# Ledger of designs, part 57: designed miniproteins, single chains

Each design is a single chain, and the fold is of that chain. pLDDT is the mean over its residues in the fold that is shown.

## One batch from the design tools (miniprotein)

Design m2097
Fold by ESMFold2-Fast:
Structure m2097 (fold): chain A 60 residues (1-60)
Amino acid sequence: MTFETFRLVGEEPVRNGKGEVLHKGDTYDFPMPDPADAVAYAVAERERQEMEALGFERVG
């Protein structure tokens, strides 16, 4: 499993799916499933797009 690191760059706190509250400057390691699992990968891609819409930026 590969992780992609995201950082919250927006001023407003964001609540993640685990109920954790992330603040500006906080990082989140987003788990990317195996591309061979097309269903899990498609769900992860959608969640990644939703994170970007909430003010997260991919780091490295």
Scores: mean pLDDT 75

Design m2098
Fold by ESMFold2-Fast:
Structure m2098 (fold): chain A 61 residues (1-61)
Amino acid sequence: MKMEDLPNTLSPGTALRVMELLEQGDVEGAAKLLYEAGEFASLKTVGNKELVELQLKLKKE
């Protein structure tokens, strides 16, 4: 339940940085940034999926 709020509530700035790296095609940098920010723990619970979805879209394009 509260897990669904964690990706939006925890750190919008870090999420924005991750998106910026993904936009540049730096999928690995985005993943590292998310991990180091500690948001990967919250997003890991759900968010290996979300990270994979973002990476999959960029990797395929």
Scores: mean pLDDT 54

Design m2099
Fold by ESMFold2-Fast:
Structure m2099 (fold): chain A 113 residues (1-113)
Amino acid sequence: SELVEKAIDKDEEIRSKAYQELVELSLSKDEEVQLEALKALGEVLKKLVKDKDPKRIIEALIVLDVIIEKVSKEILKKALPYLLPPLEELTKHPDEEVREEAKRVLKLIEEKL
């Protein structure tokens, strides 16, 4: 996905624009478009799981938090197979802030469901 590649780009402005597009897709009236946005963010997290720079990972987790709050419980449930594996792996990341943020996002998912 072009949005996934842009969301992990080294350029912060390119990442910011990709994340803005993902948030807008999560607000779509089409539930399949909302689900594809969550799947794309799952792929972003999957690619970032081994990244040693905590800033890019934390950015992705903050965007996921925003999207979780905006989507329905039913769409979130459908996205869980794409979100949970990379989130669980991030709870074991070398960086403490990444581990804490991943655990916080997992708790938000549990509280919304």
Scores: mean pLDDT 87

Design m2100
Fold by ESMFold2-Fast:
Structure m2100 (fold): chain A 93 residues (1-93)
Amino acid sequence: MTQEEMDEGVAAVAGAVAKRLIKLGEYEEAAEIARLGAEVTGGRSVEMLVLLAEALLKAGEYEEAIRAAERALALDPENERARRLLEAAREAL
């Protein structure tokens, strides 16, 4: 197993945990887990960046949520969820 494959496995677990924490209203903890998932993938996981943006938005960290959503859109310009999160974060500022 390569380091890249191992990092993707860690990101998958981080994604599942972050999604559950968001559902439980633990937004700051969800943001920390999603940030870890984004870091281990070198910032190349659209799913981790989208989860990070959602957690940051719900935690009230609007400027950081904008940056995470913009990074997700840089990797996947057609990602509707990232676009909606970016719009919501900009409206909240």
Scores: mean pLDDT 83

Design m2101
Fold by ESMFold2-Fast:
Structure m2101 (fold): chain A 60 residues (1-60)
Amino acid sequence: MSREELLEELERLIEEAKKILPEVVVQAMEHEFRELKENLDKLSKEELERARRNLERQLE
């Protein structure tokens, strides 16, 4: 996946989280995603892939 595709996947996972997880958990995930977007230029592709994997795991 490209860096852009990883960001799109993270956003999709947060949208899915909004449907099934408590609001407090979703707000925490949204905050982390916002910080990740703000520091995108400083983050490696591997760090973005790790974030995606962690978020997927929370939705299982």
Scores: mean pLDDT 74

Design m2102
Fold by ESMFold2-Fast:
Structure m2102 (fold): chain A 85 residues (1-85)
Amino acid sequence: MGVELARRAAELLREAAESEDPERARELVERAIELAREAAKSKEQETLTALVATAFLAMALAEESEDPEIRELLLRAALEITRAI
């Protein structure tokens, strides 16, 4: 179940990066962080590996983002997901 939560968090981060609305992006990022924190409660190596991949995805999406507010939200997601591990 933890891996599935990490995968859902990754999907929400991709949706946030594609969003034209910073408020929508913020809601998606906050939800992704919540799912990642729940997933991190699993001490399974596969779940932790998936969360590391999700954090790297958030950083990659931030680098590709032209909107500074969305970029900042995605960088925050990467940091918070990393802190949850």
Scores: mean pLDDT 85

Design m2103
Fold by ESMFold2-Fast:
Structure m2103 (fold): chain A 111 residues (1-111)
Amino acid sequence: MEEILEALREAKELIETDPRPGSAYVRSFARIAATLFRLADPEIARKIEELRAAGVAPKEIGREEVRLVSDYWGISTKSALKGLDLLLEGKEPEEAAKVALEIFEKEKKKL
């Protein structure tokens, strides 16, 4: 929660102060998405260790890790865009962070 809330607070400040709105939007999006993706690292590591413990071959473990990274990055991107859209609609960073995390956690449970 704290990390994503801080990312959205920084995004609001950047969007309000940067004279180049398009640049501010892209940088804010990248920051929020990267912050959400970092929250996925423990889950990816856990799933990879489960495959290793089950005796899955290293090549197949590598392929599954790439798939998991791609899936979690997609979820992070989707969640970041929704949070950023709420900021642009005039919502507070606290509400935007809550909604972004709810989407991230909901989509994560489907993986």
Scores: mean pLDDT 84

Design m2104
Fold by ESMFold2-Fast:
Structure m2104 (fold): chain A 91 residues (1-91)
Amino acid sequence: IEERAREFVRQAEEAKKTVREALLEVLPEEEVERLLPKVLKALDEAERKAQEAARAAAAGDEEKARAYLEEAHKTAGSMQAEVGAAVAAAA
């Protein structure tokens, strides 16, 4: 689980670098400017939770590590749903 949590952190960091360009492919610039701060905040929160999961796993607390990782996935999922709704509305 520690390895999965660290992989999630790495993926979130990569997503933050490319998210503006990815959103510009599917949304008008005005909508991207409106959503980008929310998306970046959600990615930061998910990354922070994944980092907590990695720390808990390193300390041997697998239950706490799983709980934090589930929260990270939930945060990312909620953000994807909001972005998906914006894309659907723009289409």
Scores: mean pLDDT 76

Design m2105
Fold by ESMFold2-Fast:
Structure m2105 (fold): chain A 98 residues (1-98)
Amino acid sequence: GEMEKEKKELIERAKKIIKEAEELIKEAEELLKTAPEEAKPLLEKAIELAKEAIKLAEEAIKAAEEGKLEEAKKLILEAEIKLGLAYIQLGVAKLIMK
């Protein structure tokens, strides 16, 4: 039914956030190896925010599996905001590294 479809869509959305956040962490960790001192705190913050996004997305999967769809939606939105902030930190770090 509609509830099962919504649950599946929420879980897939959360999984996408986890994958994108893991890819961002890998890129930021690689950049940290050669980063100038001014870029390091931005890369570290990007990693921190991406890790927070993963945790929120994992909590969203659990909430969706338990049928707590409104809680899952809120957690996914919070995870997307954290991931977006992580991309901003990464982007500023890359600009400094030019």
Scores: mean pLDDT 92

Design m2106
Fold by ESMFold2-Fast:
Structure m2106 (fold): chain A 79 residues (1-79)
Amino acid sequence: VVLKVIIVINTVLILATIGLLIYLSYLSITQKQPPQWLVNLSGSLNLGPVEILVILVIILILSSLLLAFALYTLHKLKK
């Protein structure tokens, strides 16, 4: 039960992060001003908007690795 819940939560987190990255990439390509929440987050963390994007990409990679590990564990526990 716990493992299935972790996979669902991790999958939702990955999808949310991908959606956010697509949105931010769209704004970057169209040269629109980044949303105020991103500017506020950047300021509070004392990081530039590019650094926030890099952190999001790292989180996505780590989440994908965790999902792969969870799927591998499910495969190994298959009876």
Scores: mean pLDDT 70

Design m2107
Fold by ESMFold2-Fast:
Structure m2107 (fold): chain A 71 residues (1-71)
Amino acid sequence: MVTEEAVKEAVERARKIAELLYKGGLSKEQIINAARLVALDIYRKHPEADLEKVIQAAVEAALKTYEELKK
């Protein structure tokens, strides 16, 4: 439950940051690194969540957003 809530928040924030950074001209690598930082910030608020799962969800959401915008 806590992990699911953290994952949902991470996905939402990672998508928003990926879109913002992509429009700002940042690289795929920089966007992925930003998604990891978003996941860590969310984990800090939800320390009972599975950190690895939160990071994975944020990175995957950012990658999907990047690929959709790169079309």
Scores: mean pLDDT 83

Design m2108
Fold by ESMFold2-Fast:
Structure m2108 (fold): chain A 59 residues (1-59)
Amino acid sequence: SKEEQAEKKRKEVIEKLRKAEGITSLDDAYKKAQELVKGDELIEVKREGDNIVLVPKPE
């Protein structure tokens, strides 16, 4: 399903963020997350206060 594919993609991006070096601030993490989801059709990255959230793309 589309939801299952989005969840799998979200976990993949989180894993890549955990392995990324040089992330020293929330802004660096946000930029890296945006780079990792660039061109992805299923998920996008948003900022919610002091947190970075990966969410399914709206239709």
Scores: mean pLDDT 74

Design m2109
Fold by ESMFold2-Fast:
Structure m2109 (fold): chain A 107 residues (1-107)
Amino acid sequence: SAQSRALMLELGEALAEAARTEPADEVEEAAEIFVRMVARLASPEAARRIRELAEQAVAAARAGDREAAAELLRRAGELAAEALRDAAPDAIQAALTAAAREVEARR
């Protein structure tokens, strides 16, 4: 959906900003939550590519390269937005429902 696409773009921008301002451990936790959500919303191939970018971003952040980490996380968000645009609407709805239930179960 357009809302899911917009959410992924906003999450990518927020992660990029976190990479510039936050400790690497915080960046890693935020990136992992993002990747886990995307794995439910995108195809396995798209989810894998997005995870690879997120892992590269975490490695860059741990190496002290904040700008490289920010750019990689922004790119991961852009890929997530594109992957959701091309996904079947029923698959997106099912993944969003499953993600919402998992968040509720972890409270």
Scores: mean pLDDT 76

Design m2110
Fold by ESMFold2-Fast:
Structure m2110 (fold): chain A 83 residues (1-83)
Amino acid sequence: SMEERLRKGEELFEEGKRAFEEGDYEKALELYEEAMRLYEDNPEKTLEILGEMIRVADAAGDAARAVELLARGAEITKQMREA
């Protein structure tokens, strides 16, 4: 169900936060990407998860990843205005 999907998405989002706190940046990004797939119809939640991914990229010193994630967020925001 949609409710079960959203619950799984929240679990993955919290697991991603824990991985980030543990310094496992690659695992954190993988978990956040999986969580975003479960929130495909929720642009507000997708933007929240992208914000956490930008924090991971910043902590990792990965400027290229941070720019990529910012561009993804800008595109989602544009689509929300046009919907």
Scores: mean pLDDT 86

Design m2111
Fold by ESMFold2-Fast:
Structure m2111 (fold): chain A 88 residues (1-88)
Amino acid sequence: SMEEIFKKAKELYEEGKKLYEKGDYEKAVEKYEEAIDLYKPILPYLEPDDPRLKELAEIYENLAKALEKLGKTKKAELYYRLAEQLKE
């Protein structure tokens, strides 16, 4: 269900944040990307003002922060822009 997908995405996001706090930036990126991938098939079913799009924006922002820690500045900039677009 959509609810199960959001629950799993939140779990992956929380795992990513814990990895980031430990300095495991590469593993944090992997968890954030897995969470984002769960949103892809359900994005067409979300209303433009759905609050879960703001949750997705937070995942993009944290992915960007982890990418900056890895020196992947250009990729980080892309995800910061994607997060901004979701927030309007």
Scores: mean pLDDT 86

Design m2112
Fold by ESMFold2-Fast:
Structure m2112 (fold): chain A 62 residues (1-62)
Amino acid sequence: SGADLAVDLMVHDLGVSREVAERAVALVKAGRYDEAVELLVTEGGLSREEAEGGVRGMKALL
């Protein structure tokens, strides 16, 4: 599924933990994009620019 692809992209390409990636995908699916960005910055170790790029990529896959 697109959700599985989004999780794998975040884990393998962005270095985010699987737990954080799964939570971020759930937020994006719920339309909670700002919360997904904040989660990726605070718990995913991404910069805001990287997190915003990740959310855009997830939206394209979901």
Scores: mean pLDDT 86

Design m2113
Fold by ESMFold2-Fast:
Structure m2113 (fold): chain A 69 residues (1-69)
Amino acid sequence: EEEFERDVRLALAEIALAVAKITLKRNPSEKDQKAIELFEKAIKALEAGNWDEADRYFEEARKLMRETL
């Protein structure tokens, strides 16, 4: 189940990153760019097995994107 949870989180992170990149391309803002960086850090943290760190990056990115989406 841990592998399944990680794979689901990775898939969701990649989808979120893709959405953020599309949003930045159409409506460029510093918040969208920062959110992209946070999603990329979250993906790297998940790949390294640092789930708590990844969760923190996801929450920060979500808070930024809430104002832009």
Scores: mean pLDDT 72

Design m2114
Fold by ESMFold2-Fast:
Structure m2114 (fold): chain A 90 residues (1-90)
Amino acid sequence: MEAEKYNEEGKKLYEEGKYEEALEYYEKALEIDPDYAAAWANLGLVLDALGKYEEASEYFKKALAIDPRNKEAIETETEAGIRRIKEAVS
């Protein structure tokens, strides 16, 4: 699926430390499928990596609103929750 393709490209860029480019690809995924919870969560991870913790929290909340299963990874909306998601992406 097109949204999944952009999400996977964003993950590769995130692993390479190319955070700004990763944001662009996650945004492209969301342009195709605004209900793509994983892309919202990954966008939050990039913002956390850039030190934008408040913005990251908002995007994690969007991911949880779309797919409550993501609650297991981002439930706490804390540094520990963000760390767990980062470990899953790495």
Scores: mean pLDDT 71

Design m2115
Fold by ESMFold2-Fast:
Structure m2115 (fold): chain A 74 residues (1-74)
Amino acid sequence: SEEDKKRAEEQLEIIEKALDYLKTLPPSPTKVEQAEILKERAERLIKTYSKDYPELAKRFEELKQEIEKLIEEM
């Protein structure tokens, strides 16, 4: 539905902005915890949208990979 797609797009923007802010923060245990939470959120959204919105799910997967890389660098 249009509402589902709009929600997916809004969630994508939220995670993108959160990841951008997280990248600007100095390394800390709190930053690691926030990155892990963001990763779990991305994983849930991939599962939620993969069937009906595969292109959006692919973008969430790309964000998850960026978050994983950020965690590995800390």
Scores: mean pLDDT 85

Design m2116
Fold by ESMFold2-Fast:
Structure m2116 (fold): chain A 61 residues (1-61)
Amino acid sequence: GTIEEGKALFEEAIAAARAGDLERAQQLGVLGVIEMSEGGASDEEINELAERVRRAMAEGA
């Protein structure tokens, strides 16, 4: 995967979370971590985006 693909998956995860689809948000968030890690993103950058998904999931629904 690429960093760009991972970021797109995180954006989709946040959108899914805000729409109340928590299962889809979780799945897309996991895929985003994998793609960004394969693309060579830093742990700090990945953790920041994962935390944004988690916050959106907590407020979604």
Scores: mean pLDDT 83

Design m2117
Fold by ESMFold2-Fast:
Structure m2117 (fold): chain A 105 residues (1-105)
Amino acid sequence: SEVRERLERAVIELAALRRVWEAPSLEALEEKVRELEEWISREPESPAEALLKELAREQIRRYREVMRELEELKRELGLSDEEIEELIAEREDSPEALALADLYG
């Protein structure tokens, strides 16, 4: 099923992002993203910080895209937040999630 394949990709990407940002849950991941968005909204204090903020914007954009996809898939498949958390947890130590975390970090 294409819908199931899309879900698999989304949960693997979120497992990788949770690992990179050391977030134990999607709620904790959202909190870290909000902190990064607040930091990005401030003028950079150096050229190095400006580069880091640019990279952070790209990571947040990707996260927001994956979260939009996940919310659509949750509605289509009738999955609860708890079921999604279980699917992500099952993939946190997968070779795919570990490889993606290395590419993102």
Scores: mean pLDDT 86

Design m2118
Fold by ESMFold2-Fast:
Structure m2118 (fold): chain A 72 residues (1-72)
Amino acid sequence: GLPSKEELEEFIEKLKKKIEELKKKIEELKEKLKTASGEEKKKIELEIEILEGIIALLEGMIGFLEKVIKKL
């Protein structure tokens, strides 16, 4: 059968917690970026870009799941 509304809401909460963990990681990387130079700076900038991309995908997934819940 289809997932229950409660199961989908629990999954959304797990995704939201993962997004908050990734945002915290980005803030830690931004602090490191203040003192980084050369290749280290480039590596940190790329890691931030990748993490921001992952957050955007997870936020898209939450938006899709919230639309599914409204139809249940």
Scores: mean pLDDT 89

Design m2119
Fold by ESMFold2-Fast:
Structure m2119 (fold): chain A 80 residues (1-80)
Amino acid sequence: SEEEELEELKKELEEIEKEIEELEKKIKELEEKLKELEEKPDTEEVRKEKLELEEELGILEIKKAVLKRRFETLKEKIEE
């Protein structure tokens, strides 16, 4: 039934919202780690850690953007 489909879409929205919140928390943690590394001496080890954190941040930002687009698409289907 259409009512069951609507309930499933609403649950998916809630799950996506939670995933976005978790990603935002993880992004903040990585940003804080990057800030700490900026204060450390410019060693090869520190440069490597900065690059790895920047790459991970880039991946998480892309994941967040994809989830936000999915959220908007599902929301439009529900509000139809």
Scores: mean pLDDT 84

Design m2120
Fold by ESMFold2-Fast:
Structure m2120 (fold): chain A 85 residues (1-85)
Amino acid sequence: MKKNIEEKVDEATEALKKKFPGEISDEEARKMASGILAKVLLESKEDMEKKTLEEQLKYLLELGGLKDEEEALKAAEEALKLLES
């Protein structure tokens, strides 16, 4: 579980860095990637056990350096706006 989430965050982080080379930092890219994945996870909450959701969300927040769900959703919004440009 944790390894799979970490791999998804790393893959999304690298994809963002490749799309915007030199324009965003490694830390910013990881924060955005973790935010997007947290948003997707929260949208799936009705199809998941609460404990599994909470564990995966907590790990995503840790990987992105995000303090809470609100910060993760803001990071996801920033990333989506950047991707739409």
Scores: mean pLDDT 77

Design m2121
Fold by ESMFold2-Fast:
Structure m2121 (fold): chain A 84 residues (1-84)
Amino acid sequence: GELGWELVEKKVEEGKKLMEEAKEIEDKEEAEKKLKEGVEIIDEVIELLKSVGAPEEVIEKLEKEKEELKKEVEEKLKEKEKKE
């Protein structure tokens, strides 16, 4: 059945978790590293989904969620720069 789809969902959760962890990390360098790792995982999933002809709506939702999380983490990183 949809075995590959279950692996994709797990990878998306992994990438999102790394990005959410980056938001909570106090050290800017560690936060940037976690954000990069999370984004790279989600980007790999997006490229895989595009290669297998996944519905455009699914790809667009994932891209939107990635961008929203990325912006939230980047805003937290900017707040850290203002404080120190």
Scores: mean pLDDT 78

Design m2122
Fold by ESMFold2-Fast:
Structure m2122 (fold): chain A 121 residues (1-121)
Amino acid sequence: APPIQLVESGGGTVAEGGSRTLSGKVSGADLSQKVVMWYRQKPGQPLELVASINARTGETIVAPEYQGRITISVDLANNTVYLTLSNLTVEDTGTYYVALPKPGTTEFIFGEGTELTVVAP
């Protein structure tokens, strides 16, 4: 089987109160039957779940601190997962990672991440 690769993009610097869409392109795996997740890591802190989507059903789970401020979606034709964050705060600063369950294990596969920096005006 080809290796699974996850490539995140869309980070950078954004002003507080703004919005940003992050993209995670997946290769080597079909997303149509999978749960796909976005995680965040703040400097010196553990990985935490932001949101997940079941690509087969469209069902989403959003962490409480992000409810009403984020949308997670999947483009099956382009094998890409998106995370749109709105009403950004400086607390949203961190590295954002796409994650997939590793088949046959309790482990996850993570991408290399995309860094988002939210700056006070």
Scores: mean pLDDT 85

Design m2123
Fold by ESMFold2-Fast:
Structure m2123 (fold): chain A 82 residues (1-82)
Amino acid sequence: SLKELIEKALSADATPEDVRKLLEYLGIEDVEVTGRLDGRTLFALAKALGIDPSTLAEKLDKNGDGRISAEELYELVKEKLE
């Protein structure tokens, strides 16, 4: 499911394959994946969702601890795709 793909891509143990599967699900094929969600991958995700990358980063990092919420990303993606 989309939620499982997001949770795997955002996990501390995320592999390039986990991030690639999320991007493939969203139709993003032109981004080099280095492991966890990096700035390039996050930018591509924001563009696919029609969201400003800085706004996406702010919404996902509510704690200011550099951690992205899988629940918030899932809701945001679901809203934009539906």
Scores: mean pLDDT 66

Design m2124
Fold by ESMFold2-Fast:
Structure m2124 (fold): chain A 117 residues (1-117)
Amino acid sequence: MAARLRELVARLREAMAKLDENIGTDWDAAYAAADEVFDLMLELGTQIYEAARALGDKELEEKALSLVEKVIQLRNEFDAARAAGDRAAFQETYQKLKEVAEELIKLADEVIARLEG
């Protein structure tokens, strides 16, 4: 479990860097990178939720579910902006995405420490 969480965190950081590089410069590449980021964030949130359940930590479980709900909401906002061709709305939701990604990474690092300590 800890090794998988580390792999997902590393892949998420790489996908976020690719999204950041392409947003505003290559919109097709930015959209593809955003799809990868959302898939990785949902997988990471799910793995944190499963780890929280294994640890018997209900507060951590509730935090993981809350973050997954935020990811789903942001994906809907990105998909709507993409469908409308609204690049400004896409850039605005990207700022929110960065905050949620950092919360997921921080929570994953906490879970990894508890699984290994």
Scores: mean pLDDT 86

Design m2125
Fold by ESMFold2-Fast:
Structure m2125 (fold): chain A 61 residues (1-61)
Amino acid sequence: MEEQLEKARKATEILRERIAKEPGLSDKPVEELLREQLEFAKEVGDKETIDSIERALEALR
């Protein structure tokens, strides 16, 4: 679980950076940040996070 918690922290920090940097500025890095968080959420089975990230990815399209 230690590694999973660290991955979650990094993914969350990346997602926060994306929000702070305004998604319209750089879709490519923002999308990558969201994909990392999505992969972790799927591994953990956190459906709430999965749904939230999927919505964010669709909005960035």
Scores: mean pLDDT 64

Design m2126
Fold by ESMFold2-Fast:
Formats: C-alpha cells, structure tokens, sequence
Structure m2126 (fold): chain A 91 residues (1-91)
C-alpha cells in the first residue's frame, strides 16, 4: 500500500488527508522525495514529521486541519504531537 498525502484549501484552513503505510520502502522513497523538494529548513522539518506520522498510522487515514497563516514549524509540531498520541494508544 502506498502512502498518500492530499492537500486542499477550505476557507481559512488548509486540510491535509494522510494515509499511512507499513511499507518501509514506500516511506523511504517519500522521505527522500519530500526532503529534496524542501525549499526551507522548516519545510524539511515538516516533511520529516509527516513521514513519522505516516509510519505511525500503519495504513490508517487521518485528516488534520491547519489555519492558512500557520507556519511549517508550527504544523510540524502539531504533527509530532499526533504521532505521540498514536504511539501511546498502541501501548
């Protein structure tokens, strides 16, 4: 199963729909792609957080909403908090 990231705009929010995967080859390929496409250190940090989220989801889907004025680092921090919540639920 291939990981998916869909982005859409709804009013004042940017909506991300993530579908995770247990396929480490797909995750590595996506991480390399996103890291190469990152134009700023903040985009790099966000990309890393997203890959960690997709790994934690293990094939599940999750929708996250961010205000359009939210920075990449703020979005990365929220994604990292969600990863922590998912991992804690698996214990």
Amino acid sequence: MKPEIEVREEGDEVVYRFRGTTDEESLKALEEKLMKEAKTPWEYVFAKAVVDLLRALEGEELELRFPKDMTDIERANLVREEVKRIEERKK
Scores: mean pLDDT 81

Design m2128
Fold by ESMFold2-Fast:
Formats: C-alpha cells, structure tokens, sequence
Structure m2128 (fold): chain A 71 residues (1-71)
C-alpha cells in the first residue's frame, strides 16, 4: 500500500512538471504533441488510481493548450 501511494505521488509530480513545461514551451510544441501528452496522462490516470484526479487535471490543461494553439 505504501509503495503504491509513493508511486502515485511520483507520477503526479512528474505529470504536473510535464504540464508546466508544456505551458512554458507551448510555442515549440505542436498541437499533435500536446494532444498526445494529454492522452498519455489520461492513460496513466486509468493505471494509477491514487493519482487519477491530478493526472486528469493535467490532461485537461494540456487539451486546452492544444485547443488554444489550434485556434
């Protein structure tokens, strides 16, 4: 149980860092790349239930960045 919680915490921190990096470098990332990152975060949310809320929030932020860039 403790190992699963630790794994979830690390995954959540990594996803948050990736989203922050995508926001900072959004001009260098393509719409397809942002959509792929969002899809990866959604998949991780299904695999890591303890980090689901954080991972889905990251996925939503990445999809919004992709939508804004596509417009």
Amino acid sequence: EAERLKQAELAAKAARGAADMAEKYKDKLSVDELEQLAKDAERAAEQIPYARETLLKVAEELRKLAEEKAS
Scores: mean pLDDT 79

Design m2129
Fold by ESMFold2-Fast:
Structure m2129 (fold): chain A 88 residues (1-88)
Amino acid sequence: IIAILTILTILTLIVVLGLEYLIYVVVGEENAPVPLKVAFSVALIILFVLLVLVQLTHPSFLSSYLGNLISGTIYSSIILVTFLLKLV
């Protein structure tokens, strides 16, 4: 179970980073399609839930480095999204 959660968390992290990069660099924030923005938001929520589940299941087995990396990415993404939505 924990192995599956870890793999899903890493996969979701890659998807989130890819979507964030695509929106920011290729499409631009103002021109990003609604489906892409929705996908990014859903991916962030899923990543957060998976991180919480992994932490609750086996905190001692989670490498501190991996946990910190995932948390840092989530915080960075939340700050970026908040900044982009500041004018809404």
Scores: mean pLDDT 57

Design m2130
Fold by ESMFold2-Fast:
Structure m2130 (fold): chain A 75 residues (1-75)
Amino acid sequence: LSERQRLEIELAMQLIKISVLEIEGKRHKPTAEDYLELAEAYDEAARLYEELGDEEKAEEFRKKAEEYRKKAEEL
């Protein structure tokens, strides 16, 4: 696999992880740990988007990570 293909696979895996965590959070009352896990996953996806040259998506996902960190602190 090329470096770009590896980054694309890593990004796809992170997006799947985010989707699973968001679905799980809707089924049960979210905990602070759930929000921190989401924030970490969004930060990792943002890093991968930045490495792939998608700055707009990287900024969007970093903003989402910040939102989830704030939710964790409020809980």
Scores: mean pLDDT 83

Design m2131
Fold by ESMFold2-Fast:
Structure m2131 (fold): chain A 59 residues (1-59)
Amino acid sequence: AEELVEEGKRYREEGRYDEAVEKYLEAAKIYRSQGDLDGALDAEINAGLVRIEKAVSKL
């Protein structure tokens, strides 16, 4: 799960927003399956923030 978060951060820094969202959402699913609801929520929030960054980048 943590490795997927790091991959998401890397894609986010490269401006590869769709790939970043996918990695954060994959991490969230793993955290939920392990009962780590805080980790899942953090990953889901980061995915949402990346979606906002993508929208703003088109302006």
Scores: mean pLDDT 81

